Designed miniproteins, single chains, continued (4). Designs and how they scored, part 89

Each design is a single chain, and the fold is of that chain. pLDDT is the mean over its residues in the fold that is shown.

## One batch from the design tools (miniprotein)

Design m15086
Fold by ESMFold2-Fast:
Structure m15086 (fold): chain A 67 residues (1-67)
Amino acid sequence: MSKEQLEEEIRNIEEAIETLKREKDQRVQETIEASGGDERAGERRAAQIDSAIAILESAKSFLESLL
């Protein structure tokens, strides 16, 4: 993989992280509403999103270490 390809992959991951952060509150609310007001379902969705962000941030750090 070229340096340019690595930088593009890093940018794609950054965009994915920003999308998840921007949509988190809405996705949590949608999950609560879809579950008939189950706030615990919202908490589980929030934890899933936070986990996905952490995985993506780890992947980004790894790719940056290759530059």
Scores: mean pLDDT 85

Design m15087
Fold by ESMFold2-Fast:
Structure m15087 (fold): chain A 58 residues (1-58)
Amino acid sequence: SSSSMSIGMGHFNISNDYFTTSDNDMNMGNNNPDFSSIYNNNSNINYNIGNSYMSISS
C-alpha cells in the first residue's frame, strides 16, 4: 500500500486552510467526489473537520 501525498495537493487540510468561511458545510457536501477521491488515493489524514463530516457522512 503506497499513498502518495504530493501529486496535486499533498497536504490538503481543510481544517488548516479551507477556501471560504461560508463553504465549510456547503462545500463539504459538494466535495463528496474530492473527499472520496483523496481519501481513497491519498489518505484521509487531510480531511478532518468534524461537523462538516456529518454533512457528507450523514
Scores: mean pLDDT 43

Design m15088
Fold by ESMFold2-Fast:
Structure m15088 (fold): chain A 83 residues (1-83)
Amino acid sequence: MEDEILAEAMRKQGEKNAQTYNLLGRYDATDEEAAALGRTDLRSLREGVAPGGEHNVPLSEEVKKDLEEFEKLVEELKAEAEA
């Protein structure tokens, strides 16, 4: 059950990030953060296409917020599984 819940949470988090950043246009400043949390493809492609984009960006408040949201999502899915 936990493995299923974690996989579902990761999938939903990735989809949520894609929806949030696509719909709200948060691409310019949050691309690296979005890639770390659910848009790895973008970061991988960017690193390959734009050498020198070695941003050692510390975890920002936005990334930490997304991690907190991910934890909340996992707990919600656990509650649904209990129901």
Scores: mean pLDDT 50

Design m15089
Fold by ESMFold2-Fast:
Structure m15089 (fold): chain A 91 residues (1-91)
Amino acid sequence: DLEAIARRIAEDTGVDLEDALKAVEELSAKLTPAQREAIERLFREGLRGSALATAMILAAHLEENRDKTPLTEEEIIERAVEVARYVDELR
């Protein structure tokens, strides 16, 4: 649920919910279904909003630049998950 992810990001980062929702929708549109499922899994595991936002931004950036960076969908997911867990542990 993109709205639930946006609410967690807004609560953790202090940004307006409408801005968080727009950002999550724009980033999600750039992700594959498998990449979206990976983010949903991190959300269900209880990762903080800043970790979820960082994972989505990184995954979207890598996916948009796939022609320039020879990463598989699985490798993009692995990198996004690793960075999200790192950010979540920085509290």
Scores: mean pLDDT 84

Design m15090
Fold by ESMFold2-Fast:
Structure m15090 (fold): chain A 104 residues (1-104)
Amino acid sequence: MATVTVTLAATVAEGGTATATATASGAQEDGSVLTLGLSATKADGTSTVLGVASANVAKGGTATATASGVVPAGATTVGAGGTLLGPDGRAQASASASAAVVAG
């Protein structure tokens, strides 16, 4: 079974750097791609992309992708989402993590 894990610190500082790491294992098909997005959300629901990463994954293989970015002023939450996509674009596995933004 394909698996994705996403790691993000439980809290991140405003104006500091947030870093997320996604790891995929057990890809179902060759030509699979792990995608990782990192974004910050403000109290008004506005989101901004902090970073994106991707990694190619062979059938049965493992890959890691890391994304980082500076947390903007007024952000209340940072979220990270990882998805392993087959060559047909079908999701095999996904995971997410979130962190609260604290004063810097």
Scores: mean pLDDT 84

Design m15091
Fold by ESMFold2-Fast:
Structure m15091 (fold): chain A 71 residues (1-71)
Amino acid sequence: MKEFEREVGISLSRMALSITRQTLLTAPESQRQQIADDTIAIIQKLRDQGLISAQEAQRLIQEVQALLQAA
């Protein structure tokens, strides 16, 4: 059901954000662009697989970009 699929997608998206945050604490500034690209690619795959909606994917991508720029 949609709610179950959404919960799985949210968990995977949260893992992607958690990895991004943790990597920012240990990665040099020169690698931030690569981290952003990798995280965005994961979010896009989740969207393409139907685990999250297109709107959720857009919101998460924007959060990743904002988080990495703020770091």
Scores: mean pLDDT 71

Design m15092
Fold by ESMFold2-Fast:
Structure m15092 (fold): chain A 90 residues (1-90)
Amino acid sequence: SWEVIEKAFKEIDKDGDGYITKEEILNFDLSKSKYPVEAFNLKSVFDPDGSGTKLNLLEEFWFLRYDKNKDGKISFEELKAEIERYEKLR
């Protein structure tokens, strides 16, 4: 559910500002997560083709897709809105 995904988002959001950065996503330790599947799925949103390489490449393209204000940060609401928009359009 979105509630569990939001909890995983908050675990990745180490500084508690309500946003995640590329650095927070890359450096997040899944083994220490209470929601490792959901945290993995959030990381995987930056790899829409399932290649498994995009997360480690810090692709600017993926952050620009979700980061509408171009501050290098993605809010949970921005992430959710883009995923739901993609689901609706496919």
Scores: mean pLDDT 63

Design m15093
Fold by ESMFold2-Fast:
Structure m15093 (fold): chain A 91 residues (1-91)
Amino acid sequence: SAEEKERERKLELMERGAEELMRDLDLDGDGVITREELRAWLKRVHEEPLSDEEIDAIVDAYMKRWDVDGDGVITREELLAVVREEFEKNV
């Protein structure tokens, strides 16, 4: 149905966004995103320079949302799992 195609398209776009984010953030290719990699990415994607305090606040928000295990890193699997779970919880 149109609703099923729309849901599949949105999930695909979010998974693609998560994979692109991992590619951009996982500079070491070890399959994890650190706070330092998040800081570097934020400085790269913003047109105007952010203060360290502003960057830290944004990084803390991302880590709180995506660091499911609380070990101070975000894995590719954790990021993709959260994206998928957000779509499945409505069934």
Scores: mean pLDDT 68

Design m15094
Fold by ESMFold2-Fast:
Structure m15094 (fold): chain A 82 residues (1-82)
Amino acid sequence: MKEIEENAKKFYEEVKEIAKKLGAESVEYEITEDEVIFTVTLSSGEVVKFSVPNSFLLDEEKRKRALSVIENLIRNAKEQAA
């Protein structure tokens, strides 16, 4: 549990930096038994919600892949809001 929480916090900081660069207003996260759920609110008021399996947070390569997917999701939402 605590290892997942620590990795989730590190991943949250990485997601927060990406979201901030893309113009997000806020980033929140929630840890469940199977996944970590992220909620990104854009300055437009649009909300992007996505989940990352807990197993991805324990694997560096999977975590980096998840970051790329998240970046694309936020970017696509921003384009739709524009």
Scores: mean pLDDT 77

Design m15095
Fold by ESMFold2-Fast:
Structure m15095 (fold): chain A 63 residues (1-63)
Amino acid sequence: TLDERLRRGREVRDRARELLAAGDTQGAFDHLTRGLQRVSGLSPEEAEAEARRMVARLQAELS
């Protein structure tokens, strides 16, 4: 369902935020890329592009 997808998306983002706070930028990117493919059904290329955008946004929020 949409609600389940939104919940899983939040869990993926929360874990990525933890990784970024720990200084693991590559781990956060890899986690987001896999999560976007699994939860949102994005292709690997689409997931990588979106993961890069999300990492940049999360890094700005942590500053």
Scores: mean pLDDT 82

Design m15096
Fold by ESMFold2-Fast:
Structure m15096 (fold): chain A 64 residues (1-64)
Amino acid sequence: DEIDEGVAAIYVAIGDWLERKGDFEGALEYYKKALEILNSLKNPNQKLIDYVKKRIKEVEEKLA
């Protein structure tokens, strides 16, 4: 659904902004929320999924 994909993109943008601010825990929360939405879609944007997964891994490495 295009609307759900749009909501996921907004959450990614919030995550990116929080990461820039140094709020890695907040960034991770929003990236994971975006990924949950994307994974629930029938025809998800694979490029966006790959991007979000990469950001989650990088942020988790910073928090470890």
Scores: mean pLDDT 84

Design m15097
Fold by ESMFold2-Fast:
Structure m15097 (fold): chain A 88 residues (1-88)
Amino acid sequence: SKEEIIEKLKELVPEAQRAVDSATEPAARLAFSFIPELLKDLESEDPEVQERALKILSNPLVFEGFVEAARTPAEREALRRILEKLSS
């Protein structure tokens, strides 16, 4: 449900923000910052913004983009943990 996704994203925001702060590559930084932006959109008062965020989360190509943006083993590990949590 939307509420379960919001709860998972809230738990992951601190880890994603730490990953953004430690990322040296602009693409990796952008990929990790996507998590707090999705949370913001899901908590938006605009139903169209909420529906768009949910559609993004259900698209497997978004996950492939995140993995491709990660360049170091530490970045890939952090991203994998975030994606695993969202998929469970």
Scores: mean pLDDT 67

Design m15098
Fold by ESMFold2-Fast:
Structure m15098 (fold): chain A 94 residues (1-94)
Amino acid sequence: GEEAERYATLAARHAVEAGRAGGREGVLRGTAAAISAIGASAGARFGLSGEEVRRSALSGEESARLAGEAAGNEEARRHGELAAEYARRAAEAA
């Protein structure tokens, strides 16, 4: 549904921000998390099953947290945590 798509989109945005603040390692991990979240958003929009959307949303959760941790700064960690939280909410809404 629309709620799963919206949360997945927010997860992708925060994953990118977590990676951007985290230098090279953060960018790689944030990009991986964003790809998973974008997949969940597209799946929710184009009518994939709730199980498929949920799996896609959750597959990026760890990468999002690691992206935030890679920078060792509070802003990046906050974005990583928000990306992981929105990924979980997208999975719950799927």
Scores: mean pLDDT 82

Design m15099
Fold by ESMFold2-Fast:
Structure m15099 (fold): chain A 70 residues (1-70)
Amino acid sequence: SSSDLKAALLQAVADGDEVEAEKLLNLLLDDPSLADSLKIVKGQAQKEGNEAAAETAEKLLKKLAIHRSS
């Protein structure tokens, strides 16, 4: 389900796994809540000092914004 894929994406972001996160992002481009979920994960990562997760979330947010603005 899209919910299972989204959970997997958010976990990959938390793990700093950019390759897996980008793969899962491409399967969820039509999820209207994805940007908000990534912003929440980024905010939590920043509060926790998890630099890799915060950077991964920011990278995916930029990619998503470019895709949706094209």
Scores: mean pLDDT 83

Design m15100
Fold by ESMFold2-Fast:
Structure m15100 (fold): chain A 100 residues (1-100)
Amino acid sequence: MAEELIKKAEELLKQGKLKEALELLKKAAKLVKDSVLAKKAVELAEKLIEMGAPRDVQEEALELARRAIEAELKGDTVEAITEAIGAVLRNIGLLFDLEL
């Protein structure tokens, strides 16, 4: 179920359909038990799209959300995903003069 949503979201991301990919990732995150990181990554992607962040930043955030959901579904380590989220937040601070 969640795996199919992730696969479809990846396809939509490759097609540049960022808002459609976000909606599928939001659904997938709700299916993951203890999805704290997945939900945080999805929330970050949604905020970046809402703020009109550069397209590459939006795409990176959505890919991080997809990876977070996949990792939590598999029970894999999420350390690399946590580091990547931190990098995106720092880049946003530089682009929008945000105090982080």
Scores: mean pLDDT 72

Design m15101
Fold by ESMFold2-Fast:
Structure m15101 (fold): chain A 78 residues (1-78)
Amino acid sequence: MMSKEEREVLLAIARASLEVMKLTVEAKYSEDPEKSKKAEEAAEILNEAIQYAMDPSVSPEEAIKKIEEAIKKARELL
């Protein structure tokens, strides 16, 4: 059965994935090219972190840290 740490990683991935979907919609429907570009860059940062966190060789601690760093970087970009 899934450990508490593994569950926390999956929830973090789920939250980041939802943010990627929101940013993708924003990029597609934004009338401002700069907002569209920033949303695309933020989504790319989050997608990279999600792929890293989904690697079975990555520890739960490292996965969560990577996602948190990506969210911070995405917020700084927006």
Scores: mean pLDDT 80

Design m15102
Fold by ESMFold2-Fast:
Structure m15102 (fold): chain A 101 residues (1-101)
Amino acid sequence: IDEYIEQIKKLGEEAVEAIRRGDFDRALELFQKMAELAVKAAKDPNLTPEEIKKILDVLREVTGKLVAEALKRGDFETAHRIVELGRKAYEELEKIIKEKE
């Protein structure tokens, strides 16, 4: 689990830096990779529902940071896309948590 959390945080930090540079396409690509990694981690049969909840919490925290940075830069389109991608990932993780409980 720590390896997944570290990778998600690293991708999130890279995405924040991309937004700060005005590279919104790169930020969106990095966010998509981060969301895909979180879903992949949640499907790992060795992870408990509690561990998947930790991944979900980290994903929500990083998503919030990215949305805030995009809004601060005036890119409402990127902020909206991040919110929609995040919502889909959250729904998938919540579903997997319920299936494992």
Scores: mean pLDDT 82

Design m15103
Fold by ESMFold2-Fast:
Structure m15103 (fold): chain A 84 residues (1-84)
Amino acid sequence: VKVRSKDPERTARLIEERARERGLEVDVIIDGDHVYVAPKDLHDLSPEERAEATAILTEAAEEAAKELGAELVGVPRDLDPAAA
């Protein structure tokens, strides 16, 4: 999941908190005004688990974006390398 924010550190923290409330641990990378969030140990997840984790992260990111006035830029619908 990718979010553009004027306060990327605060946005990242809120997404991590919301994901954790839903039972998901996440890795966060901040690059300028963009926050990239992925499930922790994504490579160990099945395609079904990756889809579920992406849905949880998308919901958490949408909630954070709405609360902080950030913009949800990119949501991976399929984590297949062919889609990247």
Scores: mean pLDDT 71

Design m15104
Fold by ESMFold2-Fast:
Structure m15104 (fold): chain A 90 residues (1-90)
Amino acid sequence: MEEELEAILGPSEAKVKEWEELLDEEEQKELREAFEKLVELYKKALEEIEKNKDNKKKVEEIERKYAEELKPLMEKIKELQKKAAEIKEK
C-alpha cells in the first residue's frame, strides 16, 4: 500500500496540467483538493508508521486506520483521472 500510494502521488502532479484542459474547472478543483487531503493524510500515516516501524502489529493497526480515511480519497482521485482519460479518448 505505501509503495502503491507513492506511485500514485508521483505521476499525478505531472498530469494535473493535462487534466486542466479536459476537466471542468470545478472538477479540476475537486481533484486538487482531494489530492491535497490525500497527501496530508498519507504524510501523517507515514510519520506514525515510521515511529512504530519495529512493531509490526502496531504498524498494521495504523495502516488499517488510515486506509479507511485514504481509500475514499484514492477512489475519488482515480474516478476523476479515469473520467479525464475517457474524455481524451472521445
Scores: mean pLDDT 71

Design m15105
Fold by ESMFold2-Fast:
Structure m15105 (fold): chain A 87 residues (1-87)
Amino acid sequence: SETEKVKEKIKELLEELKEELEKDPRVSQAQLDESNKAIENLEKHIEKETDAEAIITYARAFIQEIRDKTGLDELAEKYEKKLDEIA
């Protein structure tokens, strides 16, 4: 289904974002731990969702939260653009 394809692409996007955060020396261990917890919570919400638009909305909100908490505006913009390609 379209929703299952969106779920798979969003999961891949979140895994890529997690790897970039782990490699960025500007990101503290506390920020990484909080980001990982937020990703786990997002994945739980996505698993139960049947609406592709809602999944994209949750992922977009998460990217904005990462921007706000880390100040990594360029990284957040990069992943917002990737999300737009999925949407």
Scores: mean pLDDT 83

Design m15106
Fold by ESMFold2-Fast:
Structure m15106 (fold): chain A 73 residues (1-73)
Amino acid sequence: SMEKVRELRKKLNEYIEKARQGDLDAAREALKLIPEYEKAVLETISDPVAQAAARRDMEELRKEVEEIIKELE
């Protein structure tokens, strides 16, 4: 549902904000949350091309969070 997508997006953004402030645990929680957020987003998209684009966007986000973790370690 769109409501679930918005809830997960809010939580993910909160973790990323904390990660950028130096919270390594928040960065790790963001990394764990991305697959759940991806699943929720994909459930709202019926078009296969749009689903493929969403998966690519989520992979890019995952790499960005992994880079934050690397910088904080």
Scores: mean pLDDT 85

Design m15107
Fold by ESMFold2-Fast:
Structure m15107 (fold): chain A 78 residues (1-78)
Amino acid sequence: STAERLREAARLAREDLEAARERLEELEKRLKELAKKKETLPDTETDIQLLGFLSSVLLLLEEGREEEAEGLLDEALE
């Protein structure tokens, strides 16, 4: 599921923020496309919530706030 893939990406990002950043960006783009196509979303509410979380993590990574991004990922994995 999309939720499971986001948690997997968060786990990877925690251990390797640089390598995982591109993966998170790909997942964000995919989630935005799925959100536009309501007929392809089996759990739209969960996907939207996870997209918000993903956007926050990517923003922190872009700003060079890797420690804070890691904290958000740890919270999500818990």
Scores: mean pLDDT 65

Design m15108
Fold by ESMFold2-Fast:
Structure m15108 (fold): chain A 90 residues (1-90)
Amino acid sequence: SELLEKIRETVEELLRLLEEGAPLEELEEKIDELEELLKQITKQEDIDEALELLAPLFELALSTRPELARRLMDVVASMLRSYAEKVKAE
């Protein structure tokens, strides 16, 4: 999936930025991009894959940037809400 590849690339970029100690503003910009990609998911299988891709990012954020971990939880909630709305609309 092109969408899942973009999600993976965005997560990899966030991991790199977080490891390099990038400013919170730059991290938040990338997380906003990630949120928009995650909201495009229409299949449950893609949600499961996205959660697996996000797991290493959560682990690193919890140990280095707790504020980022909070934002990532909000992003996951946003993805799940968007998916639920799409399922209800069918």
Scores: mean pLDDT 84

Design m15109
Fold by ESMFold2-Fast:
Structure m15109 (fold): chain A 73 residues (1-73)
Amino acid sequence: MTREQAIEGGRAMAEAVAAGDLAGARAIAGSLGKSTGVPAEELFRLAKEAIDAGLSPEEAGELVGEYAYSHAK
């Protein structure tokens, strides 16, 4: 997985959380988790916490994507 792909995945997840599509966000977290080895629930929690804290989907998505890429196993 490239850094750009991880950020794209993070952004899509954050957008789904912001839209209230938690099932969609969890599915994206599952895909990103399989690609990076980071637990899907951890990625989902980071995205939800960032959106709940008032970050934009772009800010939250970049944060989650960078985290997933940096912690890839």
Scores: mean pLDDT 85

Design m15110
Fold by ESMFold2-Fast:
Structure m15110 (fold): chain A 70 residues (1-70)
Amino acid sequence: SDDDVKQETLDLIDELTKLEVEKFLSQGKPEAAKLVEELGEERKKQAETMTKDQLLELSDSIKQQIESIK
């Protein structure tokens, strides 16, 4: 359903944000980590207003970004 696609996209945003935060903390950049966490919350708010097609495109993009970090 459309709600399932939205939830999957929100979960992917959280996963990407967590990985980016962990990366910056490992580099000794806690201020950058905090900014990434705040940007993650903004991304989730934007996703709430997206269409199903936009959410699917965003999900695919985030999955690729997550794979590049792992």
Scores: mean pLDDT 85

Design m15111
Fold by ESMFold2-Fast:
Structure m15111 (fold): chain A 58 residues (1-58)
Amino acid sequence: SMMEEMERKAEEGEKKGVGALARGDAAASAEYLRQAAEQSIGETRERMLRGAEQAAAL
């Protein structure tokens, strides 16, 4: 249950991050992906952090 809740929050953050990038808002995308990373652990957290760094570099 807790793991499923974390996955759901991370997925929602990722969706918002992707949506922000589609709108050309790289700063908002980086923020959403960073928040998704805080709701994740292990490889998922690292993947979200890399996404946030890439968005921030745009």
Scores: mean pLDDT 80

Design m15112
Fold by ESMFold2-Fast:
Structure m15112 (fold): chain A 80 residues (1-80)
Amino acid sequence: MTEKERELLVEVAIGMLRMMFAVLRQWWQRNPNWSLAQAIAEFRAHFDRFLARIEDPRVRAAVREEGRILLARFESEYRQ
């Protein structure tokens, strides 16, 4: 409710997003059935669901931007 609480929510949400990408990357690397393209699709699906839970438009905008950067970096690191 305070501006400090909103700042904390942004930090927590970005931290959770980074953790989500790390976990999805790890399970993909250990999953013999999935291609990189399928892993990317899975990342996008989870990212979409995560964004949908963020009701504050400023927090959602910040998380969306961070997620786009993280996804682009992941694709750049693992592009084939």
Scores: mean pLDDT 74

Design m15113
Fold by ESMFold2-Fast:
Structure m15113 (fold): chain A 90 residues (1-90)
Amino acid sequence: SMEVLEKNRKNSRIVALELEAGIAEAIAEYYEEKDPEAAELAREVAELYKRLIEAIENNDEEEAKELEKRLLERAPEWGEIEDKYVKELA
């Protein structure tokens, strides 16, 4: 069924984005006092993921594209913060 395939694809995408938002929130909490600039970027990234989830749930394709673009623009800085976080936990 096409409807079942579309629902399953949408649900899988939302679960992946919820995990990314949760990781960003954890990173923001970790850096709140240690690195306030990293915490601020992590909060921004978490908010962008949450807004993207809402756009997908509402089938707002234009909002979803704009939010994905904003996440891509932040990807280089965000990647550096994620790498730093992983190294500090190892």
Scores: mean pLDDT 88

Design m15114
Fold by ESMFold2-Fast:
Parts: sequence; structure tokens; C-alpha cells
Structure m15114 (fold): chain A 86 residues (1-86)
Amino acid sequence: SSYDEIKKEIEEVKKGNNQALIDMYAKRMGVDTSGLKKSDSLNKLSEEYRKKGERFGDEYFYRISDLFANEDFEGIIEIENERVKN
């Protein structure tokens, strides 16, 4: 695919076709997102990951917290892929 096609796919991901991704992370974190708007779910996940960062001092948790806060779904997918690869 061209660079423009990849960028377009990333932008479609950003448009919020990622409820399944939010649900997956909510289950992993034991976070109840039932009845929440997407932005509220993302903020709640961001806060829970930030708390883990504070507890463990691990850059990974701060990085993923910021990605949820910014609704950066492509960045979240990249981190997920890096974790599977490593």
C-alpha cells in the first residue's frame, strides 16, 4: 500500500471504529465501561494505565495512558504489536 493509503487507514481507525479494542483493554484492566461514551471509556482507561505507571515507574504504562487520552488508536495498535513481537 502507498503511504497515503496507510495514513487513510490510520485516520479511519481514529474515527472510532475501535469499540472492540476499547472493550478488549477494559476487560484486561478490569475496568467497567458499561454505558459510558467512547471518550469517557478512553479517559477511564488512560487514568487506570497512568496509575500503573505511577506504581511501577514503567514508561510503557505512561505511554499507553497518553495514547488513550489522545484517542490515538493507531498508536495503541502499534504498542500491542510491539508487545506481541517482543
Scores: mean pLDDT 73

Design m15115
Fold by ESMFold2-Fast:
Structure m15115 (fold): chain A 77 residues (1-77)
Amino acid sequence: DRLLQALQLGAQALRLMREAGVPEDVVAEVGELFLAGRFEEAIALVRQAYEAATDPEAQALLARALGLLEQARSLME
């Protein structure tokens, strides 16, 4: 089931964003955009968080979150 797999990838990406220290309001917005099928906008917000990160561990977590959202987009588009 592509929808279930995409939702699981999205949930994992949001968890990685929280671990990276992204503010909860931004994480919530990414989740809302993702559930609305607005994948490019969701990915753009995660990319902004990645570019703003100065901690290498946070950057690594956000890079993984970007990869998961790109996989979810590929399953749903």
Scores: mean pLDDT 85

Design m15116
Fold by ESMFold2-Fast:
Structure m15116 (fold): chain A 82 residues (1-82)
Amino acid sequence: MEEKEKLREKAKETVREDFEVELSTLPDTEEGKKKALEKTKEALDKYVEVASKKAKTEEQKERLKIVEEAMKEQIKELEKEL
C-alpha cells in the first residue's frame, strides 16, 4: 500500500513538472495552457507505449497500470484548473 501510494505520487509529480516545462515554452494565454496540456498528454502516451514494451511479466504490467492511472488522474486535475 505505502509503496503503491509513493509510486502514484511520483507519477503525478512527473506529470506536473512536465506541464510546467511545457507552459514555460508557450505563450501566457488560455490557448497556450491548453497546448501545454496536450503536449503533456502526448508525452504520457509515448512513455506508456515504451514502458509497455518492456513490461513482460504480470507484475510489471500491474505497476505500469498504477503509474498510468495516477498520471491520467493528474492530467484531469490540471484540466479542471484551466
Scores: mean pLDDT 80

Design m15117
Fold by ESMFold2-Fast:
Structure m15117 (fold): chain A 106 residues (1-106)
Amino acid sequence: MEEKKRRFLEGAAIDLRSAKENALKTMEVIGNKELGEKVAKELEEAEEEIRRGTDLREASRRANEAALEVLREAEKDGSREAAELASAAAVNAIGASVNARLAEEL
């Protein structure tokens, strides 16, 4: 049981790291460094909470909200590159939520 829970938490943390990288790349393409730093911090804090196994639902919620904010900015920018990177970040944040939920159910 503990080993399976650890694997899901590790998977969630990896997904959030990927979400952060894709979100930062999106904001670099758009040229919005300030929002990029804010989103990166929110995703990094969510990753730390998931690694500790604490506040999994809240961490997942915050990560998905951050990814949605990035996706909205990419839609405003209109570039294909920003849209593809923002979509990847959103998919990674969803993956983290699934893994965190599976860990919580164990």
Scores: mean pLDDT 85

Design m15118
Fold by ESMFold2-Fast:
Structure m15118 (fold): chain A 81 residues (1-81)
Amino acid sequence: SKEEERERMIKELERFKESLLEEMKKNNVPEEVQKEIEKVFEETLEILRDPSKSLEEQLAAAKRGIAEASRLHHKALRALA
C-alpha cells in the first residue's frame, strides 16, 4: 500500500541519518555541519509525514534529501583533507 511505502521510506531515511551521523562523528566533521545535515533530514522527514503530499513527491523529496546530506558530508570531508 501507499502507507506501507511511506513508512518504509521514513524508516530507511531514519536509518541512513543514524549511519551518517556516526560516520560524521568518526571523521571529526564540525558540529555546525552535523547540525546542517540533521536539519536536511528533519525537513525531509516532515515532507514524508505530510499526508497532503503524493507518494511521488515524497519519494522525490527523500532522494533529494539523501543527495543533499551526502553532498554536504563529502564537502566537509574535502575541507578536512
Scores: mean pLDDT 84

Design m15119
Fold by ESMFold2-Fast:
Structure m15119 (fold): chain A 81 residues (1-81)
Amino acid sequence: MEFLREQARLTAETARKALPELKEKALQGDVSAYSALGIWLAAAELAAEWAKRLGDEETAKLAEEAAEELKKALEEIKKAE
């Protein structure tokens, strides 16, 4: 299951890196950026679930942190509109 662990880690890291730019664009009214944040949230949540099932606590924490940051960003954008 090495491939799934690596993909989960890459998903979490990529989501965190993409978050600041996508959040700024969504706050400016970019609906595609808002949709992208939702997609990254779903991907990060899935990555966390698979990392937990594989016993990779480090990757699970990274994915959970990414998901939490994405949830907060989406809630902030929703409140700002």
Scores: mean pLDDT 81

Design m15120
Fold by ESMFold2-Fast:
Structure m15120 (fold): chain A 85 residues (1-85)
Amino acid sequence: DERVQELLEKLREAVGYENFKEALKKAQEAAKPVDTSTPEGILKATEAFTKALVEEVKKTGNEEGTKAAEELAKILIEEARKYAE
C-alpha cells in the first residue's frame, strides 16, 4: 500500500530513524503474543501493534510523528478488518 509506505517515511522523518526503529520494535513486541493464523487474530495483532506504536511515538513529543502514527494505525486497522469478515 503506497499510502502506508508514505506514512512510514513521514513518521521516520519526523521522529528520526533511531526513535522510529525503537517504536517499531515495541509495536512488534506487543503483537508477538497474538495468534495471527486467523483473520480475527490478525486484527487483534494489528490493534496491539498500532496502539504500542502510537504510545511510543507520543513519548518523543513530536506532534507530526504522532499524527502520522495515528493515521497509520487507522489505515492498518481498517485493512485488517476487511480480512476479519
Scores: mean pLDDT 83

